# Ledger of designs, part 72: designed miniproteins, single chains, continued (4)

Each design is a single chain, and the fold is of that chain. pLDDT is the mean over its residues in the fold that is shown.

## One batch from the design tools (miniprotein)

Design m14494
Fold by ESMFold2-Fast:
Parts: C-alpha cells; structure tokens; sequence
Structure m14494 (fold): chain A 68 residues (1-68)
C-alpha cells in the first residue's frame, strides 16, 4: 500500500510498503517524492513509524516518519 511520510527536512513523500513497522533492513522500497519514483533500501527501522532509507541512485540516507 502507499504510506504518506515526511522526511527529517519536512518534505512529504509516499512509500510503497505494507507498513513501516513491517520493513526490515535490506528491504527495497519505492519512494515517490514530488511525482518522481525513486528506489531505496531500508538501512534502519526506528520505532513503529520511522525508517531510514538509502536511495540507490545517489547513496543518500534519509529518515522518513509516517504522517498522522
């Protein structure tokens, strides 16, 4: 499903995943930011609603939190 999230810099994004809490380190997810789809890998799961992803295109790590 599509999960609405916000970055540590306040940028809204959507992650295609079942639930953030069900993600594991090494999982690949699709992130949609401003209409662009990017592939990322889970590098850390922080609590039930926060995940740190590494974008495969440039190696940037970004933390995403579920929007309530």
Amino acid sequence: MKIKVITDKGIEATIEAPEISKLKVGDKVTVEIDGHKLEAEVVEVIGDDTVKLKFLENGSEVTFTVVK
Scores: mean pLDDT 78

Design m14495
Fold by ESMFold2-Fast:
Structure m14495 (fold): chain A 75 residues (1-75)
Amino acid sequence: SAEAEELVKKAIELAKKAVIAALSLNDLDTARELVREAEKLLEEAKKKGAKEEMIKQAQNSIESARKVIEDVEKE
């Protein structure tokens, strides 16, 4: 559905903003909050019947953001 597609795109956007918060702003609290919101939007998109390809793209973006946060936390 168009609604599920919009939720996936928003989740990807939030994951990208989380990367910027972690790397450019060194704001890990904001980065974690953005990842949590992206995860919630992806769960809603799944419930609303988002296509598997779109779900995988969002999962990859969220996972990349989590890895960036983890790498920054180790420094």
Scores: mean pLDDT 87

Design m14496
Fold by ESMFold2-Fast:
Structure m14496 (fold): chain A 81 residues (1-81)
Amino acid sequence: SMEELDRKATEIISKELRKFIAETNLDILKETPLESLSKEELEILIKKYQEALDKLKENNAPQEIIDHVEEELKKVEEVLK
């Protein structure tokens, strides 16, 4: 289901993003609407989505999960433009 796909993708992204937030003390990234994020915060988020996507591809994740993460990445990239 879409809900299960979202949950799995969110778990991977959230884990990587939480690790980054813990390392950089940027707690704002997980709670803030994309349109309210700074250019630097959006670039960090893009990097984290790209890292998550690379890991999914390396582990031969289902195409549906890969597609979902790519859609989320595109949303962040569109806000940055």
Scores: mean pLDDT 65

Design m14497
Fold by ESMFold2-Fast:
Structure m14497 (fold): chain A 68 residues (1-68)
Amino acid sequence: QWTAQENAELLAQVTGYQGDAASLLPLVASFTGEQLCALSREDFVRYFAPKGSEEAAFQRLQEACAAA
């Protein structure tokens, strides 16, 4: 199980977010790590608005989840 802080750090890395990962905590607090890994690409983009390529960001999320 990951903490909300660890989920925020993962999300920051995956989306290319350049700010403080803690600023993502309120957004990530609605999701467990398991729920984040179960998101569709559409829901991931809707909730987290990844920086750059949506496809590449979602691919990075899936790879990180497979490695965990």
Scores: mean pLDDT 72

Design m14498
Fold by ESMFold2-Fast:
Structure m14498 (fold): chain A 88 residues (1-88)
Amino acid sequence: SKEELEKLREEALKKLDALEATIDEVRATHQLTPAQVAELEEALRDIRTVRKLIEKEELTPEQLEDLINGKGVRSILAEHEKRKKALG
């Protein structure tokens, strides 16, 4: 239903907020190498991209559930791009 899909979107956004908070904590509390900083910046860009897809209602219920259940943001993006290419 629409209400169930909206609830999934809200829970997915909370998951992204938690991931960003964890990255921000690591960046604030650890001495990181340039390579580690680059990896965290890439992760933040991926999180921001998935957030925009959720806000635009472009993710399927299955993709939202996968994200909530701990599937990596990068894996969600790869699956979305693959499905979009197959359907376009």
Scores: mean pLDDT 85

Design m14499
Fold by ESMFold2-Fast:
Structure m14499 (fold): chain A 93 residues (1-93)
Amino acid sequence: SEEYAEKGAKAVEKSDLEGVERAAQRLFDLAAAEPDPEASTHIGQVGQAIANAPDPKTAAEAAKEKLLEIGKEGTESGKRAVEKAAKAIEEAA
């Protein structure tokens, strides 16, 4: 969902470097606990995009791009992964 992608990205953008690091770690933990391998892979990809960014603005842009990319696949697994990832980002950042 575009709405979840925007909410997740805004949470990262408003955060500091420690919040960005917490968001990435929360996503990795969530991916490791996810029983759906496809959703696990997608959540991990969002976490990696955030972890690779040098600053919160770049992390927000990378997170939004990856969440929208996953959402475009139109799968139920992808939709759940986007919702779970965005909520985890909002909680951690």
Scores: mean pLDDT 84

Design m14500
Fold by ESMFold2-Fast:
Structure m14500 (fold): chain A 109 residues (1-109)
Amino acid sequence: SPLEKVRKLFDELIRMAAAGAPREEIEKKASELVKLIVENKITREDLEKYLGPEFLRLMILAYLGELTEEQVNYLFDILIENAKKLGDEELVKYFEDLKLTALSIIRER
């Protein structure tokens, strides 16, 4: 299903960012993820319902210091830029909110 592919791509992106993967590889996967979300009309409500485990993993990695502030910034800036290019303002706001949540966890350690 499109939601299962979104879940897999999002989890892969988080792990790639934590592993320090090359920017080009992050950009390719981020573009694929955002395009899949927009083309399948997946809403913020769908993402919040189905990406619960992936969101929790993101927060845990941020808490453990396995994701740096720089890695969170560049990953989510790429996701936000791709969502803006496709005109999905709800998705832009969702990624902005995720970025702020992850950064708050890193900064309050």
Scores: mean pLDDT 85

Design m14501
Fold by ESMFold2-Fast:
Structure m14501 (fold): chain A 57 residues (1-57)
Amino acid sequence: MMSGEELLASVRATAPHMSREQLEDAIELLELLVTYSTGENRRAAEEALAYLRELLA
């Protein structure tokens, strides 16, 4: 299982190369991941989500 830190690092590496539509799709997916995650995994998903929202704003 990928660690939360690895997930966040992967998102940060990939997101700058995504289109606006791809960023919106990724935000939707991460919102679901936050809903179904707990502890450290939830925190990492929330940080990834905040990062994607910052790029989209």
Scores: mean pLDDT 77

Design m14502
Fold by ESMFold2-Fast:
Structure m14502 (fold): chain A 110 residues (1-110)
Amino acid sequence: SDVEEFEQRLREIADRAIAEMKASKTVEEFETAVLRALDEISRLVEEFIKKHNLTEEQKAEVEKLLGRLLIHANIAISYAKEGKKDEAIEIFRAAVDEFIQGLREIYEKH
């Protein structure tokens, strides 16, 4: 299904970003990996919205989920800046998991 393919692509972006975060030697490299993942996720979500003709209500719900993901991603960057790299990675992983679950709830109800 298109939904399963979309979720798989989101998981692949997250897994790549986490690998890059783990390999990062500086906070700047860690931040770059996070920001690159957010950009890729945002583009993929925009494509999904256009392809599936989401309602204005569904678009607003997706926008709220993206905002929450961005907030948690910035919290992860803050943890990395404090030398808490492992905790930062887990915050990012949890944020992506919550985002994917939230998206699933939006399209499963419609």
Scores: mean pLDDT 88

Design m14503
Fold by ESMFold2-Fast:
Structure m14503 (fold): chain A 80 residues (1-80)
Amino acid sequence: TEEIEQLREKLEKASVEEIRRIGEGALQFARIAAEDGNRLAVRLAAEYLEAVAEALKKKGDFEGAEEFRRQAEELRRLAE
């Protein structure tokens, strides 16, 4: 979606610290959405975490990228 593309552009300009904070926010949102049984919101959070992981990888934060990528995969399974 256009929103995810705009997010990727913003993440390219952000610091590793800022990108990690965005990822933590998406995880918190995902936990609340999962508790509420909102599978659409959990899926959206997974897409956000995929964008975060991609941005961290591009900036050389491979540890952070793998962590958020793994969490995105877990959320996608939960949203099934």
Scores: mean pLDDT 82

Design m14504
Fold by ESMFold2-Fast:
Structure m14504 (fold): chain A 87 residues (1-87)
Amino acid sequence: MKVTALLVLDNDPELARLAGEGAAADPTVGRVVLVDGGTGTDGATEIFLARVPDAILVTLPGRSAADLLANPEETLAAARAALAAAE
């Protein structure tokens, strides 16, 4: 059975590369929802998406990774809406 992975990405291009490679290599990961606060100016989101092009991108503008983790219900609701729209 495949799982849906929900990932909140910080502005770290090396961690984005490793996370993307790990998700792409994992046969149990069927879908990835990537939540970005729109503050990623260093290309971390683009680096991840280059490895997981099928990932569903959710942008919650003006929020850091810490802000997204501090507001889990809002982040989860946005991810669920994006998943429903992608089906």
Scores: mean pLDDT 74

Design m14505
Fold by ESMFold2-Fast:
Structure m14505 (fold): chain A 69 residues (1-69)
Amino acid sequence: MKKAIEAIEKNPLASIDEIAKEIGVSKSTVIEARKELKKKYLEELSKTRSEEEVAAYKQEMDMWDKLIL
């Protein structure tokens, strides 16, 4: 799990298949890691950013998720 999250953070535009192959985990593990990372990222941003900025980042991440599926 931790390795998948770290790989996604460093290569957010990389495909699920590419990350899974690179770190040797299943595609489902990468998908779950993306969802968990997104949730934690938005929670951390809410502490230092305005609600409007957090909403904008959430929308951008939702677009990334659609492109990877």
Scores: mean pLDDT 70

Design m14506
Fold by ESMFold2-Fast:
Structure m14506 (fold): chain A 85 residues (1-85)
Amino acid sequence: SMEERIEELKEKLEKLREEFLELLKKAKNKEVILRCIAGILICIGALIEVDLLVEKGDLERAIELLERTIKILEEMLAKVKEEVA
């Protein structure tokens, strides 16, 4: 169902947030720190917006938002990992 898909995507988004948080613990330079904080804030904002869309019954837009946000965050995370390694 669309509801099960939203739960799966929310879990993926929360895992990305945890990965940014773990990288933040290892971060030594200001740029990496700021990128990790930005990633965490984007995750939080997306989770809030998704919950509002779900309350309105707009499940398709909730899925679209989650998929788009996850893609952006995965790309950001890959770049940050290159800088921390």
Scores: mean pLDDT 88

Design m14507
Fold by ESMFold2-Fast:
Structure m14507 (fold): chain A 92 residues (1-92)
Amino acid sequence: MGLEVDEETLKKLEEVAKEYQEKIEKTPNFEEQLKLFAEGVKEAAKELDKESLEKLLELYKKGLEKAKEKGSHEPLIEMGEEIIKYIEELLK
């Protein structure tokens, strides 16, 4: 299933993704990379409609469950929880 977004919103999402990907690649610290990733996802989420936000929320919930099952590093789990809470607040 694709995201149901207009061309202007899609372009903004691509620009945000490129900006944060560049910042992440220039950042040597893993925890700071996770913070930048979370910030980028939150900025992108503001541009999405309700249906796209619900799909994104489901994706992050599944990712977080899988990360917890694998015993992933705590900052990774905290990043996932922060993103989920932010999207849930946007859906209220």
Scores: mean pLDDT 73

Design m14508
Fold by ESMFold2-Fast:
Structure m14508 (fold): chain A 85 residues (1-85)
Amino acid sequence: STIAEQLVKQGELLMAAAFLRSQLRANPDNALAWEQLGDVYEQLKRYSLAAKYYRQASRLYRSQGLLDKAAEAEAKAKEAEEKAK
């Protein structure tokens, strides 16, 4: 893609991150919003931040008894950590 396409995509992702952060201020226990924030930062290639947010989602899913979703979020965190190297 062109440089302009990359900048537009990055702007859209930063707006998505801002929206997700506003949701998390209202409900910090929203595990899905933490996971989606991780997805946004992974697309921005901010892998260490993505891993941190996926780990937060995993902890919250686990506390809610959603063990399969917790395992999926933890797997995403490990993949993001590997990409950060």
Scores: mean pLDDT 87

Design m14509
Fold by ESMFold2-Fast:
Structure m14509 (fold): chain A 82 residues (1-82)
Amino acid sequence: MIPKERFDIEKDDEEEIIKAITEFLMKNTSLNEEEAEKVAKIIVEGVKKGLSIDEIHERIFEEAGVEIPLSVVEEAVSMIEG
């Protein structure tokens, strides 16, 4: 389904989403817990700011210094909807 609105993530919900994405990243990538948490925070912040998946992927590389598949970023972004 095509969403009509940007996701508004409350600060409390943000912490739970970060934990869920961190666990997802650790299971689906070779990242350790610290790197996965950094990436999760970048993804959540990017979605809050309305960044594209491509922009979020670029930011992960620039800020966390790690390369992850674009498909994994796309799935993590989709978790914020659920």
Scores: mean pLDDT 76

Design m14510
Fold by ESMFold2-Fast:
Structure m14510 (fold): chain A 59 residues (1-59)
Amino acid sequence: KVVVGKDSVDLYVDGELVARFNKSNIGKLREYLSKFDEVEVVGDGDEDVKKALENTYGK
């Protein structure tokens, strides 16, 4: 599960916060998420980042 915030994107696994990425590191976040079969994207932060993550990893 990924929560898109105003200035950061938080990665949750099994309900626990495991990583936090700033917007400048979105490329690194995408590489990291490529290891997962499916990613739930939520939050009311940056809609462009949210859509990009859903389109890439939200099977």
Scores: mean pLDDT 67

Design m14511
Fold by ESMFold2-Fast:
Structure m14511 (fold): chain A 91 residues (1-91)
Amino acid sequence: MSAEEEEKKERENRQLVDEALTENKLTPEQKEALLEILLKKVKETYNLSEEQEKELRERLKKILEEEDDIYEVLAKFHDLLLEMGLIEESK
């Protein structure tokens, strides 16, 4: 994929997520967009291996299948990062 096509998809995905934040509910399209945004951010921040990226994708997909509230999704996403050892619990 070209850099221009990737940037266009990122803009479209961000717009869908911004709309979801206003409604506090996720459509299937917004869930897909959020999955790709979160996966990319974690991969870039923590330099994930292919195996870690696959595990993160599968677990994020499960969270998105179980939750329609974006804030609940983000809370469970934070818990997932703790479970994977990518972040530490702030006491």
Scores: mean pLDDT 74

Design m14512
Fold by ESMFold2-Fast:
Structure m14512 (fold): chain A 94 residues (1-94)
Amino acid sequence: MFVLELAERLERGELTVEEVADELLRRGLITEEQAEYIKKHFSREQVLELLRQIIYDEVGKRIGPDASREELREALLEAGIPEEEVKRLLEAEE
């Protein structure tokens, strides 16, 4: 939910890349070195991709390593990721 909200607000232009990096650092989702790298080198689109990857990783941890691709897809959809984006994430792994 939290990371999804950050992604939506960044996509709408309500947050900057720097504000998102600071929020991820504050929540312990990235290191200080990663936050500085993002602020200097990442575009808005690259930060959106990073946020989607964080959601994917958190969902994967929640459902466990023995989860099927169908269970992962279902959990990503329940997390509020659009079906078109879920397809893109799953295609990148296959």
Scores: mean pLDDT 74

Design m14513
Fold by ESMFold2-Fast:
Structure m14513 (fold): chain A 79 residues (1-79)
Amino acid sequence: HHHMTPEERLISYLLALGFDKETAERLVALPPEEAAREFIRLQLKKYLGLNDEQIDAFLEKYRKIELEPLRALFAEMRK
């Protein structure tokens, strides 16, 4: 990472993880909690083939534990 804004660094990181530019820009624009939730949804769809109902059930059960580190990361990048 060289001389990029926090937003540009996060977008570059998401692109390296295999997200397209449009999706990466959308995630950066979301509130931190929504960004973390959407990031996990996309990862679970990509790697496990889960549908939205299965993902929503997973996120409700693990919302406070699994999502908090990602929410905090997105919140830090926002301000």
Scores: mean pLDDT 71

Design m14514
Fold by ESMFold2-Fast:
Structure m14514 (fold): chain A 76 residues (1-76)
Amino acid sequence: SEELRRETEELLRRLREAAARGDWEEVQRISAEIIELGKREPEVTLEVLRRAREEAAAEGDHVAAYVFGQLEEAVR
């Protein structure tokens, strides 16, 4: 759904900010939320994760790109 897509995008934005601060507790919490969304609508969640990973890599944020790739594997 559009609502789940938007929620996933917002969580990924917050996850990038948490990772940039080294807040790994928050990264783990947000990751768990994204995985739960992936259980509800896996195709939409995977599409958003793939796009976010590509955007992070293009911006030189290789840490976020790596984390997003791990979330893709967890949702598959």
Scores: mean pLDDT 87

Design m14515
Fold by ESMFold2-Fast:
Structure m14515 (fold): chain A 57 residues (1-57)
Amino acid sequence: SSDRADLQYLQEHLGQQLDDPALLKQVEQVQRLFDLQVTGIADELTINALEQLLHPQ
């Protein structure tokens, strides 16, 4: 699993359009799970939600 590496990549590309289909799917799934707008963009709310799922450092 590369969950930590994926999270760091998303943090470094905050608010940018994702071109990796696996990361895009993960971002959209997190957005749906937390009732956020499903944009496929790793915004600040999406990253915070993902950090909560992965037990933030």
Scores: mean pLDDT 73

Design m14516
Fold by ESMFold2-Fast:
Formats: C-alpha cells, sequence, structure tokens
Structure m14516 (fold): chain A 74 residues (1-74)
C-alpha cells in the first residue's frame, strides 16, 4: 500500500541519517528534499490528492527526519 511504502521510505531515510558514512553534501541534499516535501504536503494539491491517513504518516515521518537532521547539526 502507499501508506506502507511511505513508512518504509521514511524508515530508510532515518537509518541513512544515523550512518557514519553520510557526507555533508548528502546531508545538504536531504535537507533540501525535506524542505521541498514539506512544501508539497502543505499545498492544496497534496490536500486534495493524498488520503488523510497517508498525509498524517508523511507529516509525522518528515518531523522525525527533521529532528534527526537538527541533532546532526548540534
Amino acid sequence: SLVEAARQTLEFVARKLESPELTEEERAQLRAEVDATEAYLASEEAQRTLPPELREVLREGLARVRELLARLEA
């Protein structure tokens, strides 16, 4: 399902952020992708297109990824 695929993708990204091999360039690229995805989720298109359950899973997952990115910057 789309919900399960989204959860698996977000978990994969979270694991990548914990990797000691993650470069500064990869971190910058990931930050840009998170920002773009957050902008999309806030759009009217996403609100019309995505089921509420999927939108909630993506929002929660992105919040977790952003917290992980913030900890790497500290």
Scores: mean pLDDT 76

Design m14517
Fold by ESMFold2-Fast:
Structure m14517 (fold): chain A 91 residues (1-91)
Amino acid sequence: SELEKKEILALTLLLTAGGMLTWAERQVARHPDNAELRALTARMRDLYAQMKKVVDRFLATKDPADYQKFLEIFDEINRLAVEMDRLVQAM
């Protein structure tokens, strides 16, 4: 069903975002003096915590507004991860 596909996507993207955050934290550990990497990773941590809450709420309520909100949060995490990768590749 449409709903079941959305639930699978929500869980898959949450797992993907968790992997991005873990990667980002490892980059901060490798470059401890880089304030930009720390700032981007801190923002990713905040967004990931928000994403977890929104995904949990969507799975409980099936509210389409929560589905839309989790997609918006994932897009922002992905944008930050891309920016962080660009900075790391330039080192």
Scores: mean pLDDT 90

Design m14518
Fold by ESMFold2-Fast:
Structure m14518 (fold): chain A 85 residues (1-85)
Amino acid sequence: MLELIVAPRSDWKREVTVHSETDFTLTFTRNDETRVFEFNENDPSVYAVLITPDTVTVLRSTDPEEGEKLANEIAEKQREIAENK
């Protein structure tokens, strides 16, 4: 099943570390709570991360076929966002 995690910018301190076009780390901090999300090509539990001005959305799936299909669509949009500074 697909799992969608949405973190609004106003509630959390967000830090993005980019390692490559497909490998990056998102860190969210709120009070004493810290959540870390890693994106990479070989992680079967994390298919895509979409970063917008207002939200950060992390997609996880336990269905390889459905997740891989969606990951291709989101990777394309994510690349467009990275190229539009």
Scores: mean pLDDT 55

Design m14519
Fold by ESMFold2-Fast:
Structure m14519 (fold): chain A 100 residues (1-100)
Amino acid sequence: MPSVEEMIEEGEKAVENKDYTTAINYYYGAYLQALLLSNGDLASEYRKKLLEVADKAAEAGDYRSAVMGYNLLSGLYYDQGNLEKAKELYKKAEELAKKI
């Protein structure tokens, strides 16, 4: 598995190239790796970055990448018991999916 640092570097490069799908996948991987390392603060930070990239994809008209990001985040919040936030993100993904 790539290191967390390598995943973040590749994610940032993907954002610069407007490859939001690749960026979302790397930030999601970094989030999971941070959890595996029992670093909750770092996991929270990467979850925020994942949301920022999903929002940026939506703003750029890359609705497919945005839907992917919001669905991943919805699943993460659902697993954590935050059903309200999971529902909000899922609805956001559904609305954007209609534009694809």
Scores: mean pLDDT 84

Design m14520
Fold by ESMFold2-Fast:
Structure m14520 (fold): chain A 93 residues (1-93)
Amino acid sequence: MVIEVTEENRKLREEIIKEKNIGEEVEEILSLPVEEAARRALESGLEPVVVLRLAEEDPERAEELARKIAEIQRELEATRGEELLALAEALEA
């Protein structure tokens, strides 16, 4: 999968960063190793912005980051099912 940064994507990303004042947070995440950056981006809900920002400088690393995000998200979905079931059982008590 090739991640392409178009002028439209750049402009949209810039508007999101400006509106939400998250420029510093995005740059901080990008300073981390790929695996830790993926986890931090998912925790912050900034994964699309972080991936698009990195794709401008290093498309190969952006692809690696996107793959890591997908892997972690798959892992979280597997555990989330167990957490939701445990919460439902607790609420029945």
Scores: mean pLDDT 68

Design m14521
Fold by ESMFold2-Fast:
Structure m14521 (fold): chain A 84 residues (1-84)
Amino acid sequence: SLESKLKELLEAFSSGDVGEVEKVLKELDPSATLPEDIRPPFMPPNATVKDYALYLATVAHVLDKEDIAATILKYFGLSEEDLK
């Protein structure tokens, strides 16, 4: 399920497993709407999987996990400049 894949993404993110983050991202539909149980309260109800992944990239950057941040950004064709 989408919820299970998003949990796998968060676990890979939390463990710093770059390869698993990349693998799970490829299995997710970036345009899919986030399940309410996964959606952070600051995100709008129409927030997508891409919005959530970019949020995780921002968190990784703040935590000095640049390899994780860069992996997520590169998957979407983005750079650190796009985290603004």
Scores: mean pLDDT 81

Design m14522
Fold by ESMFold2-Fast:
Structure m14522 (fold): chain A 63 residues (1-63)
Amino acid sequence: KTERTTKLLREAAKGEKEGKIDEEIRKELGKLMEEEGFSVAHVLAASSDLPSEEIAERAKKLR
């Protein structure tokens, strides 16, 4: 929603997809998901243009 949210989503999506798990970003996304009611798969798909299947797999590790 805000600039920082978009930045977190892009960092997480690119890092997770490329096999880099950033725990700090993962925790921040966890907070945003609970507070805003986001679905990580949906949010990452919108931010990174990744295919839905790939996003779903990566989202499992972002919990």
Scores: mean pLDDT 56

Design m14523
Fold by ESMFold2-Fast:
Structure m14523 (fold): chain A 61 residues (1-61)
Amino acid sequence: DEIQKLLLGASTNEVLHELYAGMAANFEAQMATDVSAEYRAKADEYARKARELQKKAEELE
């Protein structure tokens, strides 16, 4: 099912978003601000990809 594949992709990217956001927070707490910023950027990218896949699944419904 194409919809299920898109939703799985969205869920996977959401998990990666949470992972990278958590890592960014940990690096910020360690005063590694440059590394923290990089991980926040990756978290935002995964969040965007998750939304794109979710919207694509909604278009098929």
Scores: mean pLDDT 82

Design m14524
Fold by ESMFold2-Fast:
Structure m14524 (fold): chain A 70 residues (1-70)
Amino acid sequence: SPAEELKKKIDEIERMVDAGAPVEEIRKKLSEAYKLLLENADKIDPETRQELLKRISEVSKKVKELEDAA
């Protein structure tokens, strides 16, 4: 399902953050995940959609903190 594909994609992005991947690569993957979420919003239940959006937002916040610390 689109929700399961998004969860796996976000899990991979979170792993990239933990591994210290380049910020530019993480941002690219986040943009792709957000686009996929928007394209499939009508196929994902509101609770799961909100959870996935929150996870994307949390990673974006961490990436911003890493940029500001550099």
Scores: mean pLDDT 82

Design m14525
Fold by ESMFold2-Fast:
Structure m14525 (fold): chain A 94 residues (1-94)
Amino acid sequence: MSVEELEEELLEKIREFMEEKGVPQEVIDKTLEGIRKYLSTLSEEDRKEVTEKLIEEVERLEREYRNAPAEEALKKLEQAIAGIFLEQLEKLAA
């Protein structure tokens, strides 16, 4: 699977998750733009690894928080994304 296909899959999954939780379109668009911009700063190899990890985390959150209140589910999504981004920054700093 190409990096472009993986990114498109990730963005689609995040969009669907946020839409199901009733997030306003403007907030969804801003979130997806932020993720896309961040991924574009990474090398092709790191971009692929981070994208795959994010897909796995979003799929996990969809299962674990399917029936959870929107606020709780979205908080967990934010924490998951931030955690992966921080981990990547630590690897780049090392």
Scores: mean pLDDT 80

Design m14526
Fold by ESMFold2-Fast:
Structure m14526 (fold): chain A 87 residues (1-87)
Amino acid sequence: ARDRLRAATERVLARLPPEDQARVRQVGQRARDLAAEAGLSPEEVEAVQLTAEADEAIRLGRERGLDEAEIRELEDALDAYVAELRA
């Protein structure tokens, strides 16, 4: 699930302008820093970062009018990743 989520996120990022790519990375880094400061484990910190990056990439991808099939794949990859974390 993690590798699928990372691959789907990178595909959406590759279609976004550099400023939006930077925004996604910044949102992920902020989420990571807050999770680490809250005392979460390294594994939980990674999960928070990957989830925040995917959510922001979906939002910006839709805002930019990216292909719905690519956005749907990222949503499906994120849902699968979150479901695996809950198991």
Scores: mean pLDDT 86

Design m14527
Fold by ESMFold2-Fast:
Structure m14527 (fold): chain A 86 residues (1-86)
Amino acid sequence: LEEALEAVREAALAEGYSEEEVEKGVEEVRRAYEEGEVSEKDLEKMKLLAEIELERLELSKVEPKEKVEEKTKEMLEKAKEELAKL
């Protein structure tokens, strides 16, 4: 849980959301998880997508948009395959 929430927080902050908005979002996800609205698998998916988004943003600082899109698509396909095996 905390590891997934931290990944989401880092990605959202890197994307330009305010710290206040990010913390409110993180607390809503935590609440939904505790109430059973979000499963452990949903948390794993959120963490993986957040890590991919953070990597995309880092790549966008040094790589042209076309290469960023290509690498992002590859990472998303690998994530989809990993989640499908669970």
Scores: mean pLDDT 74

Design m14528
Fold by ESMFold2-Fast:
Formats: structure tokens, sequence, C-alpha cells
Structure m14528 (fold): chain A 92 residues (1-92)
């Protein structure tokens, strides 16, 4: 699970560098959903409050979360990817 999350974050970074923001958002949404399943209840509650639609199960909900991420600037999206990578490291 954790290795898969890290892979999704790296793939999202590659897409961000290529200017493919739509693919990056989908991958980050999937990574966030998986991370929330591994996080403590408190961490899940905090993340869920910020990105409620992303935390929902299922492909449709991951895409709904990606739609929310679509309103983020390039800088905000890059910061989100960085924070997700840090959270993945902390769960090791």
Amino acid sequence: MLEEIQRLIEQAREHLEAGDYDSAKVLLGAALTKLLRLASEEARAAANAAFNDISKSGVERIYEGARVLAELSDEELSELARRLAELAKELE
C-alpha cells in the first residue's frame, strides 16, 4: 500500500512537470484517498475536513476530489504533492 502511494505521488509529480495537471490531480486524489485509509482517526478527520470529496471511496469520488483540486493553482498543487510525500514518509 505505502509503496503504491509513493508511486502515485511520483507519477503525479512527473505529470505536473509535463504540464498535465488533469492527470496529476487524479493521481494525487487517489494517493490522498489511500493515505487517509492508513492515517490515524485524527489525521483522517483533519484531512477529510479539508478535502471531503477526495476522502470518499470509489472511482467517482476520486474524480470528484480531482475536480476540487482543479481549482488549485500550480503552486498549491505542487505544495499538496510535497505534503502528501511527507505524510507517506511518516507512515513508514
Scores: mean pLDDT 59

